# Designed miniproteins, single chains, continued (3), part 2

Each design is a single chain, and the fold is of that chain. pLDDT is the mean over its residues in the fold that is shown.

## One batch from the design tools (miniprotein)

Design m8035
Fold by ESMFold2-Fast:
Structure m8035 (fold): chain A 95 residues (1-95)
Amino acid sequence: SECSVSVSGSQISVSGSCSFTITTSDGVSQTLSTGETLTVPLGQLVGITPTSSSQPYTVSITSSSGVSSSQTLNVGESIIIDTSLSTPITVTFSY
């Protein structure tokens, strides 16, 4: 199934049936489940790591401006997002 993490300014939210560990450069580490939200300071680097992965994920990163990229995320790897971005982004995880 498909899961996503949305980053909009200082706010991070999770959708779908997955859980993610969110880590920040200021030392926050928190697991978010579907429907949960975390507020982080702007200008932080945010690591997004799936918690349930015995399998690699295909990750798609889409901005609200329509720019999209995709990559493979191996078990235990993180996607790094810069929260100083002025454009909201969605990170979609699929397996």
Scores: mean pLDDT 75

Design m8036
Fold by ESMFold2-Fast:
Structure m8036 (fold): chain A 70 residues (1-70)
Amino acid sequence: SLMERLKELAEKFHKEIMENENDKEKQIEVLKKYKKELEKLRKEAKDPEIKEQLDSAIEWIEKKIEELEA
């Protein structure tokens, strides 16, 4: 299901961020990869609530990338 894919993707993202907690460049790379995967899921999503959740998550990631690049 889309929800299980989202959960697995979020878990993988969390692990990768934790592994790179002291490497800003690697964190940016992980965030960009995660954003790209969420955008793919957003394209597949049919449920408006899931679409809204994904849009919010993508916006949060964009903000985090901007903060880390500053």
Scores: mean pLDDT 84

Design m8037
Fold by ESMFold2-Fast:
Structure m8037 (fold): chain A 106 residues (1-106)
Amino acid sequence: MRNRAIAALLRAFAGEEVDYPQTPEVLEELGAVGTALTEPLRTAFEALDPEGAAELREALLRAARYLEQGRPEEAAEVFRELADRFRERAPEAAEALRRIADLIEE
């Protein structure tokens, strides 16, 4: 359930309608991980221009697919690759993306 719950959260941030119960119980199941992911996701979007935000949305969908397949290491790598691309132009977004990658692999 954890990988699927994280995937649903990533899809929601990408602006997709998700077929996943958004109840307090689901958020409690995600626990500290759900809370920890929400902050850096918001930070990344706030630090990016519209083009960067579009790249992030695409990366969220790609990472969600890996998580739905039970492949959290590949999902984390999506965020590390994106962080490297944003390192010079959006360092706050890059740092937030590295935090997301670390949380996904835990």
Scores: mean pLDDT 76

Design m8038
Fold by ESMFold2-Fast:
Structure m8038 (fold): chain A 89 residues (1-89)
Amino acid sequence: SNEERLRRALEEQLEREVREGDAFTREIARRMLEMLREGRPIAEVLREAIRLKAEHLGAPEAVVEEALAKVPGLVAEALEHFEEELAEL
């Protein structure tokens, strides 16, 4: 499925970020990777990443709420991207 492919692609990207990212990127990547491996929904993983970034940056609650509202759209766009690549094969 496209979701299963997206999950694998995210795991590979996060594993790279754990190896090669800065200290903050590695911390977020490790947490996201843990959640993905626990079988949590991709949307929940992305929301947690947004919350961790917001906490680190001291972002206002309104900015956090706006970012969280965009998560379903980001997941949908990512799934559509994998479907388009699959159609080209």
Scores: mean pLDDT 78

Design m8039
Fold by ESMFold2-Fast:
Structure m8039 (fold): chain A 67 residues (1-67)
Amino acid sequence: MKRKKIEAKLGDTIEAKKGTLYIVTGVDPYKYVLKDENGKPLAQAITKEGIAFLPKKDGKYTIVKKG
């Protein structure tokens, strides 16, 4: 069976650092733009190529490094 690619959308919450949640504020073909819970933008954007998102039942995602 073909595995479906998992992607975050605008307004999703993802865990980019262990124990820290970020809100997706921008989605480009190449990267996600994130803000922390206080609305501060991350200094570095998360590139789609090196990261996979795991869906959770409550609509949250956890970031995992691609092997």
Scores: mean pLDDT 56

Design m8040
Fold by ESMFold2-Fast:
Structure m8040 (fold): chain A 62 residues (1-62)
Amino acid sequence: GKPDEKLTKKAAESLGSTPEEVAALLEDAVKAGVDLDLAAESLSEGTGLSKEEGRELVESAL
């Protein structure tokens, strides 16, 4: 699937990256079989997203 646009933009602003870069990284990570809970936790720790928002963003990339 396509990552959630609003959450991707929020994460990108926190990381100093573009929404396109964040979306591509999430899609690649999901395809590579990265643990979704670990990916969501990493997003919430590295960005202004809550743990729930991080999980929603990762799940939307499926």
Scores: mean pLDDT 79

Design m8041
Fold by ESMFold2-Fast:
Structure m8041 (fold): chain A 83 residues (1-83)
Amino acid sequence: KPYEETFISAKTVEAKAGEDVTVDLPVPAGTKRVHVVLFNEKMEAVQGEVVETDGKAGTLTVTFKNVPESGTYLVLALHERVV
């Protein structure tokens, strides 16, 4: 059942060192929190954020400031439902 109440979305973004990375993430209805993690090309977690939502379906915009290296980043979002 925990897997039925969690949703995972992933997005790939290219960035340059020192730039801010902004991503739009879909949020399903009933989501209480979204755990968002930025991974570099080596699959190392470089930044993370936890965002509380209002339980309504929508789009969440997340900004990661001052990325350490130029390259392709993976944004992973884990959606936590509280029902």
Scores: mean pLDDT 75

Design m8042
Fold by ESMFold2-Fast:
Structure m8042 (fold): chain A 81 residues (1-81)
Amino acid sequence: SIEEKVRKLMGKIEKEVPPDENGEFKISEVAKVLAPYTNWSEKEILERLKKQDKDGSGKLSREELFNFLLELVKKGELKLK
């Protein structure tokens, strides 16, 4: 299911990119870790993630990251089953 794919991908990201003191994820690190699991390049993921970063902090909340992954799965851009 879509939810299962999102949960698996979220777990992979959280293992490689520990959240900061505010529970937020650095966009550049997320793009690097995520790229091998998608049909997008690291640069394309970085550009897409920056669109979620409305305040320009260079970081995403857990909710913003989850929503991004959900869109990625819905668009069929994952290399996972």
Scores: mean pLDDT 78

Design m8043
Fold by ESMFold2-Fast:
Structure m8043 (fold): chain A 102 residues (1-102)
Amino acid sequence: MPSLEELKRELKELIEEGRRLLEEGDLEGALAVLEQIVNLLAEAIALETDPAKRAELRRLLAELNELVQQARAALAAGKEEEAKEYLRRGLELAERALEVLE
């Protein structure tokens, strides 16, 4: 399994990639990146030993999962503007999770 430092680096790179894809209008690409962020954040939480940080990260992960589901539903319905907003909020939430890990 990767180290916590490697997961933090990968999370930062994925957040930057997700923002780039969102700015380019690649909503499916941004969603796929956000789903990867969810998986890496879950792995980072498993390696986190501080109980307070773990609790906060689990709350952020739950909110991020909700935004991913909302973005997916909006894309399936052809609601691109709603999907963009959910993806933007998801990336902002991912940045907050990265700050908790720092």
Scores: mean pLDDT 87

Design m8044
Fold by ESMFold2-Fast:
Structure m8044 (fold): chain A 89 residues (1-89)
Amino acid sequence: SMEERIRKHAKEAARLAGQLDALGDTESAKRVLDELRKSGFLSEEEIEKYYEEGKKEDVSGKSARDLYLQAETELGVAYLVDGVDRVTK
């Protein structure tokens, strides 16, 4: 469903925020989490769950910039899918 697609992308954004924090880019992680909270796509408990999972992932060889761009892209896709779902319902 469209709702499942929105939630999938939002969960991926939360995981990427965790990876950003693990890499030491705490400011970018905070920006992604703040945007995710404002979106309403996930509960605070879900955001925390996926963020903590992301913090445990291997970030070796990853750049903070690429992770941040991925997180913003995932959140952007979630908003795009939400917009399409609202128009089709």
Scores: mean pLDDT 85

Design m8045
Fold by ESMFold2-Fast:
Structure m8045 (fold): chain A 67 residues (1-67)
Amino acid sequence: MEEEKEVEEARKEMDEALRTIAEHPNDYRALQEALRRIDEALSKVKNPEKQEELRAEFQRRLREIMA
């Protein structure tokens, strides 16, 4: 259904953003751009429960990369 496509798109954007952060760990501008991109993708997910789950997943994966 339409919402599942938006969730899949958000996860794809998360994967790309996390990859960018991992490849440029000391680039603050790359980090800011990646965070903005994720925020925009999450905003397209209309289901608040799914949006919160995706946000939590992003925070967890971000912590793993930065550790």
Scores: mean pLDDT 77

Design m8046
Fold by ESMFold2-Fast:
Structure m8046 (fold): chain A 83 residues (1-83)
Amino acid sequence: SLDEEIDELVERALEVVHRALDLLRERGELSEEEAEEYRRQAEERLERLREKMKSLDKKTQEELIKKLREIIEEAEKMIREME
């Protein structure tokens, strides 16, 4: 279902954010406190995005799912190359 695809993409986006923040913390670019605050903000924003996307018409959902999947796949690739 489209709702399941939205849930998948939000979870994948959150994983990318967590990985990026952990990498920045390990490199000394962020403190643990700063990384945790960015994690909280990302979780809040992604949950709001999830709810917004689920409220849209199916055609708009399908178009945004396709575009967000492309963005997330590229971000996942970039993070893998940095790890």
Scores: mean pLDDT 87

Design m8047
Fold by ESMFold2-Fast:
Structure m8047 (fold): chain A 102 residues (1-102)
Amino acid sequence: EIENPVLTKEQAEEIKKLATPRVEEATALAREHGLSEEVTQLLKGLEYILAAAEVLGKEKIAEIAREGLERVREAIAAGASEEEIREILLETFKRIEEELRK
């Protein structure tokens, strides 16, 4: 019963609405910590993936994204290096990719 193989416009708007405040907060946090634009873009991407997973009912992907975001926030609060924060983000993306592929 999957007749929508592509994300619908309505689903895309719902994802954007959920992600926007989270992305703004994450961007502010990244700027306070002095993170690069590259790492800030990775963080924004992960927030969008979480919103998409929640809207599309992909529970396992949502769990992985939430765990990754929590680790990033803890690392930022602890004054971790940009390299450590980047590694957390990249490892989280890798886990999400593996789950999508099985």
Scores: mean pLDDT 82

Design m8048
Fold by ESMFold2-Fast:
Structure m8048 (fold): chain A 100 residues (1-100)
Amino acid sequence: SEVDSLSEAMKRQLAILAVLHERGPLSQREIAEILGESQPTVSASLRTLESLGLVESRRRPGTGERLYSLSPGGRRLLEKNRDFVEEVLRQLEEEKRARA
């Protein structure tokens, strides 16, 4: 399948988009915890997604914590490709279990 040709970085980017779609605004720490990835790895993926206009960020008032959410473009991409994104997430979860 097309999923088999995706890099690990691309699979993580799609996983981040899906998590943000389901759970709303999240910090880098919360995304890292949900995906079982390191914060530097998630940070690199978030920078790529922001540069592509698929993710937006804002600071939480008071705490200064940065929250990430899907842009309108990111939401449209996921809506058009939901089945493909679900397959990517399934494959990532299987790989994660195989490494445990």
Scores: mean pLDDT 77

Design m8049
Fold by ESMFold2-Fast:
Structure m8049 (fold): chain A 101 residues (1-101)
Amino acid sequence: LRRPSLEQQREEIATGDYYTLSAPVRTVLKLEALRESGSLAVLSDREVGELLGVSRATVSAAKRLYEELFGRPLVRPATPGPPLSPEELEERAKEIAARYA
């Protein structure tokens, strides 16, 4: 399997360096960054994919993985936030990884 187990993916977040995390896990952390910033409220799955440099199918898979890793559905925030650059997304994703370490 290309995808590690959920337990392994949770351990990656808790103990790994952000840059050593698998691409799907990094995508999930970027989705959490978009949720916390409020950007997710105004972005379609296509636009999220464009920001993350991935396909819409990858975004859908990442939303599924988000639910499995965090134990909650990815809920769009009620209040829109400012748009984030790809660089700001990566920095926020690194901060989120550190919070779950």
Scores: mean pLDDT 71

Design m8050
Fold by ESMFold2-Fast:
Structure m8050 (fold): chain A 68 residues (1-68)
Amino acid sequence: AAAERSRELARWIVDQLFAAMEEEHKRLVERAKKEKRYDILEKASQAPDPVDQTVLLARLLREEEAKK
């Protein structure tokens, strides 16, 4: 039924979003390490969950980029 396909698609989308967020988090961590911004990594690690950690890490790296 169409409803079953919609539920399966929603689950697949959620799984894809989690995978994409994990890949983005890994990319941001690698960027911070290359820039030797371990202080940013430490600050981001204080956020309560992985989504907040990724958002904070992206924000802090963006702020540093804007200062250059």
Scores: mean pLDDT 76

Design m8051
Fold by ESMFold2-Fast:
Structure m8051 (fold): chain A 91 residues (1-91)
Amino acid sequence: SELKKKEEEKKKRKQFEIDIWESMVTMMFLDDELVRRAAEAAVRVMVEEDSTDDEIRARLRAIGALTPEQQRQVLREYQEKLREIDRKKKE
């Protein structure tokens, strides 16, 4: 159906956007695995929630400025959000 085609196109577009942002995150945070992991999780959530490029950039800068304890907390929160998003997609 037309709706199924639009859903598949939206899914492919979001995956492409995530792939680009994850590449940028890798380049931004080469020497810090924890920051990189937190930033990658944030990107995946924010793209799924239709966040703007400016919002994603602002969030990445904010994550880079956090303490390691805050970065671990942010990683856990975004990982839980990703599990919720994945669960809803399987409905």
Scores: mean pLDDT 83

Design m8052
Fold by ESMFold2-Fast:
Structure m8052 (fold): chain A 60 residues (1-60)
Amino acid sequence: LTAQQRAEVVAAGRALNLSQAGIQRAIAALDAYYQANPGATYDQAHVDLVVRAVKDAEDA
């Protein structure tokens, strides 16, 4: 992820009231995904999905 893309993940996480640790998990998951899938285009909908999944895991 670029610095701007990381800032977008942070903003999405804050909008959902994610913990600081949750935001870092979302960033790590997205970094891993885009490293494993170098042909994948950055997609805000995918970012929002991952951030929501991290939130749901924290609330479980």
Scores: mean pLDDT 79

Design m8053
Fold by ESMFold2-Fast:
Structure m8053 (fold): chain A 89 residues (1-89)
Amino acid sequence: SGDEKLDEEVRRKREEAQRRIEEVRRLSPEVAPQVEARLQQEVQNLENQAEREKDLIRSTMEAAAKGIDLNTAGGILRKIKEEKEKKEK
C-alpha cells in the first residue's frame, strides 16, 4: 500500500544516512559531528514529509470513494463501519 511504500522509503533513507555517518566517521572524524547533525535533520524532515503524504493519501482515498464507482465506495465505507464497531465494543 501507499503507507507501506512510504515507511519503506523512510527506513531505506535512515539506513543510507547511517552508512554515510559511519563512512564519514572512518574517513574524516573531524567533520563527522557536523555531517551527523545534517543527516539526522534530513531524515527527520523525510519522516515529517512521509506523515503528511500519508494524510494526503487517506484524504485522497476518501475523495476518490465519492468520485469513482459505488462498489469501491461501499467497500471503503464497510471497512470504516467495521473499525467503528470494533472501537465501540
Scores: mean pLDDT 71

Design m8054
Fold by ESMFold2-Fast:
Structure m8054 (fold): chain A 67 residues (1-67)
Amino acid sequence: KRKETLERITEILKEAGLSESEARKLAEDIVETGEGGLIRTAYALQKKGLSGKKINETLRRIREILA
């Protein structure tokens, strides 16, 4: 179940434009730390040039998986 959660979050982050390696690292951080990992993910997406709207949509999808 945790492996499936990790893979789904990784897929969402890759769709948002992150590399496989970066997406997996952030997905692991999110699974381990929750909100802390989500905050770091938001900064990483901002660094990639995503809009605030796109970042918020990405984080919402991840939170739904974690619920």
Scores: mean pLDDT 83

Design m8055
Fold by ESMFold2-Fast:
Structure m8055 (fold): chain A 59 residues (1-59)
Amino acid sequence: GATGGGAGAAAYLAQGDREAAIAAVQRETGSSPEQAERAVDALEAGDGRAAARILEEGE
């Protein structure tokens, strides 16, 4: 599991840059685009815990 990947993505989402947020998640965690997008969706909803869980459970 990666605990730092969501922090960078959250910063991009605060700027409204969804593409950069997804790219940050993929780069930090090695996630698939689908998994990164799901995590970013959770971050947009304000649920960083769910985002972290998605990234931790996706292998």
Scores: mean pLDDT 73

Design m8056
Fold by ESMFold2-Fast:
Structure m8056 (fold): chain A 86 residues (1-86)
Amino acid sequence: MIDEGEVALAFLEILLGIAKVTGKVTKSDAERAKELADRIIATGNKELLRQALEVLKEMAEIAKKSGNEDAYKILEETIKRIEDAL
């Protein structure tokens, strides 16, 4: 029954994979990552939360390097929400 959280994490990892290949995180990508992270938070599964935190931190670094301040702000706020849920 943690299938929804596992699926959300898998999509979050796909977004990171795209970000690594492109060297960019768009505002839309960051908003999608936030939605996926909120689903993982809803599961209360601390292991999934820890894995999501690692993915989001890497996405935030890519957003920062690419100069997308809007994406970076969304990802930083999402990271804080996961840290608050741990």
Scores: mean pLDDT 85

Design m8057
Fold by ESMFold2-Fast:
Structure m8057 (fold): chain A 119 residues (1-119)
Amino acid sequence: AQAHLDAARAELRRARELLRELERRVENGEVDDEEAARLALEVAALVGTAYAHVVEAGRAGADPLVVAEELRRLAEEADELAERLEALGPATAPAAESLRAIAEGAREEAARAEALAAA
């Protein structure tokens, strides 16, 4: 359970670091739209992997309230990363859409974990 939560946090750190690098390269004109889109999708994939780890922590018997808190935090981070990708222009919009979908899924899973904790 803890190992999955630690893995989720590590993947979110990697996503934030990759997005910061992408933002710097876009600002400096060092990437074209195709490469920006590819890197943005990699950011979304890292967040998706973090989401999968939090869900697996719950299945492995982690405290449902801890799982819910981690999922709500992940949803907030995914929305923030999506806003930052949207600011980079239309090439990164599909990755931002993927992050918005992950955020919504994380909120739904958080609600399920909260319901389990209340039972």
Scores: mean pLDDT 89

Design m8058
Fold by ESMFold2-Fast:
Structure m8058 (fold): chain A 77 residues (1-77)
Amino acid sequence: LTTEEAVKEAIKAIEELDISEEVKKKVIELIKKAAEKHPNNPLLAIGEAAKNILTLDLSDEDLKKINEALEKVYKKI
């Protein structure tokens, strides 16, 4: 996957989760920001997004769902 393709898949995976719209928007913003820093490295883009998501004030349940979704995308790269 290119970084653009990985970001597209990550955003779709997050949108499919049973979490609030506010949480989805915050997570998607971090994914886009990480991709901006690593435009030619999809592994670093997704990895940095996952790390930065840990800085959000989210429930453990939401963090688990988000991390599982991003791991699935990471394994496709």
Scores: mean pLDDT 82

Design m8059
Fold by ESMFold2-Fast:
Structure m8059 (fold): chain A 89 residues (1-89)
Amino acid sequence: SLGQEIADRASRLAAENARKGAEMGDPEKAAELTSQSAREGFRGAGPETADLASEVAKQAMRAGAEHGDPDGLTEAASVAARSAIEEGL
């Protein structure tokens, strides 16, 4: 379904962004860039879905930068993003 495809994509984006956050060491800048990228990537799914994906991606990036264990947090961020998008749709 479209909702499942959106959830899978948001999950993947959150995982990638959490890993990038851990690598950058600048969580605020990483979060902002990630927020913009996610909103643009999900624009075709409608503004509400794009906003939700943007927020989830930003939170994942920030958490990745703070945690210092990118693999464990990347998996958690992926699951959380999928759940948020599926429940939000």
Scores: mean pLDDT 65

Design m8060
Fold by ESMFold2-Fast:
Structure m8060 (fold): chain A 77 residues (1-77)
Amino acid sequence: MIDKLLEEAEKLLEQAQKAIDEGDLDKAQELLKQAQKIIDEASKKLKDASKEQQERYRKLVIRYTGLQIRLIGEQLD
C-alpha cells in the first residue's frame, strides 16, 4: 500500500534531518539510503495512486533531494 511506504519514507527523512542537525553525517547517509529505496518502491505504485498520494510523493521527493544536497554540502566543507 502506497500510504504505508510514504509514511515510512517520511519518518526516515525526519530522522535523517535530525541526524544532519546533530552532525551525525554517517547516520544521515544511511537513513537517506533507506528512504531512497522506499521512495523507489513507492514510485512503482504512482500510476494507480490518487492525486493526493501523488502530491504527497512529490513533496517527499523534494524533501529527500533537499536533504541529500545538504548532506553533500556538509560532507564537502
Scores: mean pLDDT 86

Design m8061
Fold by ESMFold2-Fast:
Structure m8061 (fold): chain A 65 residues (1-65)
Amino acid sequence: SMEKEREERIRRVEELVKKAGLTIERRDGVYVITSNKKSVSSQLVGMAAAVELELEGYEAEFEIK
């Protein structure tokens, strides 16, 4: 089903984020992707993941700590 395919795409985004060493969590219905590194590669992965989640219809943000 389209819903199942969407869930699989979201799961792959979450796995990509975690594999890149970033954190992803749900905070009040919003996906929050966090990096504790100020590297360009971490920022690109985090921002790309947030955009993909928004394209799938979720609210998402990226932050650096």
Scores: mean pLDDT 81

Design m8062
Fold by ESMFold2-Fast:
Formats: C-alpha cells, sequence, structure tokens
Structure m8062 (fold): chain A 96 residues (1-96)
C-alpha cells in the first residue's frame, strides 16, 4: 500500500516517525531507505515487535524479493512511501 508523508514526529522509544496518509487511513511508522532507491514504511507496531530503532540496518523480504536498507525517517513532507503490512508475506530482520 502506497502513501504520502504528511508529518514527522518524535517517538520516545523509536526516534523519528512519519505520519503517512494512504486513502482514508493514517499510519505511523519508521522509514527505511532501500537499496533499490525506494522508501518503505514500517508501522510502529511492527517496528516495536522487531526492536527497530533509527539508524538500524534491516533486511525486508516481501513478494519473493529481498531488499536491504537503513532506517532513516527524516523525510520531506509529500514523500511517497510503501507501507509494509506485518503478515505472512512480509519478513523483517535487523542486521545490526
Amino acid sequence: MEGTVIDILEDPELGNIARVEAGEQITEGMAVRLDDGRTALIPTSLAREHNLREGDEVEIRRHGRTLRGTIDTRLPIGSRVEILIGDSTTEIRRLR
């Protein structure tokens, strides 16, 4: 699901988080800059589940693809991100 960054907030545990609008839904999460040049949003619930923090290197497996990137949520308002859903088709692993 693709969305647009509408705000950047500070979370006491995670660091910077982005508020993203996708249709009628608002999702908060951490942004990861992927090796393919795309930006994905890891929802705050999923980020907490995997003990992710800003600056962490992560591996994301989704739809048969493996992508790596660094968590960097300092995005301009209006940036487009792919929102990750924590389901059986999406695996996230911290590398550091």
Scores: mean pLDDT 79

Design m8063
Fold by ESMFold2-Fast:
Structure m8063 (fold): chain A 88 residues (1-88)
Amino acid sequence: SSEEKIKEGEKLFNEGVEAYRKGKLEEAAELFEKAAETYKEAIEDPRARRNLAITLFNLSRVYEALGKKEEAERYEKEAAEVFESVPP
């Protein structure tokens, strides 16, 4: 269900935030990538799209910290596009 995928994605996202906070940038990227994939499985749900946009923005931030500017810019752009698709 969308609700189960949202909960799974939230757990992965929170683990990614903790990894990033501890400076474990590669681990944070992997966790946020898994969270994004999980939210994409529930893309029909506006809550999943909102969480996906937030996750992609955090991926952009992690890749920027890793010095991967082109990847960071792609994730930032994707995050903005997904966010615009979320209803008010």
Scores: mean pLDDT 88

Design m8064
Fold by ESMFold2-Fast:
Structure m8064 (fold): chain A 97 residues (1-97)
Amino acid sequence: MSKEDLEAEILLAFGQMQISILKTHPVPADEADVRLLERALELYEEAIRLSKDEEVRREAREGIREIAELAEEMLATASPEIQEELRALVERARELE
């Protein structure tokens, strides 16, 4: 494993931690929940950029899919302002696969 692959593994762990924290939050989703999803997405995107390891890249893409699914679920109960941010996040996540 390269130094970059090890760093990507750490970024994956931090992204997964953001999602785990989000899952403990009450409904409806607020701005803090959107920020947790955005941070997780950025961490997974960076892991894909850094890593040559297909397993790390696969796990990051799975995390990105989970972000899109969680954001879509949150759209059902979110305020109009949060819905706009969640739709943008879903679009970005789906483009990244």
Scores: mean pLDDT 83

Design m8065
Fold by ESMFold2-Fast:
Structure m8065 (fold): chain A 79 residues (1-79)
Amino acid sequence: MMMEYGVEVRLTDGTDLTGAVTDAINSVPGTETKVSVFVPESRTVGVLVLAKDEKAAEAARDAAASVPGVESATVKRLG
């Protein structure tokens, strides 16, 4: 059963990178994106991710962090 994780992505500027971030996360085996939100005031993209385990969730964080225009990414278990 997949577990719920929140991936929070900090952007270098005000450009909406939601598509690139979700595509990067979806390229990681054992992950599925459910919901994404762009928050321009904080230059943040939040993604609700289903992952098989914590390792898959961490790989999703690292994939998101590798996207050009991303400053940092963090992951937190939600369920």
Scores: mean pLDDT 84

Design m8066
Fold by ESMFold2-Fast:
Structure m8066 (fold): chain A 82 residues (1-82)
Amino acid sequence: MLTIEENGELVRKAADELAKADPERAEQYRATADGVIESMREMTPEEATRLALGAVEGFNADLERARKEKIQKELDEILKKL
């Protein structure tokens, strides 16, 4: 079982990776991560781990989508210029 601090680091890392893939919404992702970490302060390690896993899963899903959208936009721009 992860500590509250370790769970916070996982959430922050997931949000940071998403922010790198989608920089226009970087502040929103970091604010969401900070809110999740704030909520963990009054939780048990088990509750914090459950919350962290849900948050990481959500960020990973958004990351996959953001990366696909970025690649598609870049490809569409290149194809339009060819």
Scores: mean pLDDT 80

Design m8067
Fold by ESMFold2-Fast:
Structure m8067 (fold): chain A 62 residues (1-62)
Amino acid sequence: VSDEEVLRKIASLQELSKEDRELALRLAVHELGISEETAQAILDGKVDEAVIEKVRAALNAL
């Protein structure tokens, strides 16, 4: 999975969270398989290298 794909997925979750934070959180946890902590960090805009790598690993597992 490319860095651009990871960043696009993060951006899509952040955009969805502006309208429905609970839905964005559930999609991140259930569809991507990331932890609630990582999902909350994404929705709060606290995206660091560790968060990017966790999203990359999740997308590679799909």
Scores: mean pLDDT 82

Design m8068
Fold by ESMFold2-Fast:
Structure m8068 (fold): chain A 78 residues (1-78)
Amino acid sequence: MKATITITSIDEETGLAHGTAVLEDGTTGRALVGADKEGMAVAIVFASDGRAYKVKLDTPLSELKVGDVVEGEVVEEL
């Protein structure tokens, strides 16, 4: 399942990004975005249906900026 994440803020102390998410089925949620061991962005999406999803993004965390719209794939339901 695809996910689209809009970056709304970046925390300068932690380096974590915050965003809003829209899943392929139209489910919306809040996203917390960190990096994997390779530096690629990984989001945890807290969906409006009460579920959480792990999403791998196509962009390194270091390249993300406020206002960016990034796509990824849901890899795990939490």
Scores: mean pLDDT 82

Design m8069
Fold by ESMFold2-Fast:
Structure m8069 (fold): chain A 73 residues (1-73)
Amino acid sequence: DAAVAEIKSRSARLLAQAELHAYQGDIEGARREIEELERLYEQAKKEGDEEGAEVAKESLERARRILDEQLAA
């Protein structure tokens, strides 16, 4: 499905950008990408896209973990 493919692509790009910004010390940039991932997750849940919601959730949890690890270092 095109909708599921779009959520997967956007989740992957947002995760990659959040990781890059976190590693560069751009904490505010990483937080913005995390907020966009939260919005994608909520949108997928509201639309009943269970596959898209799971992908967005996994990307969101990973992005949060990467930021937390960078803040602890």
Scores: mean pLDDT 83

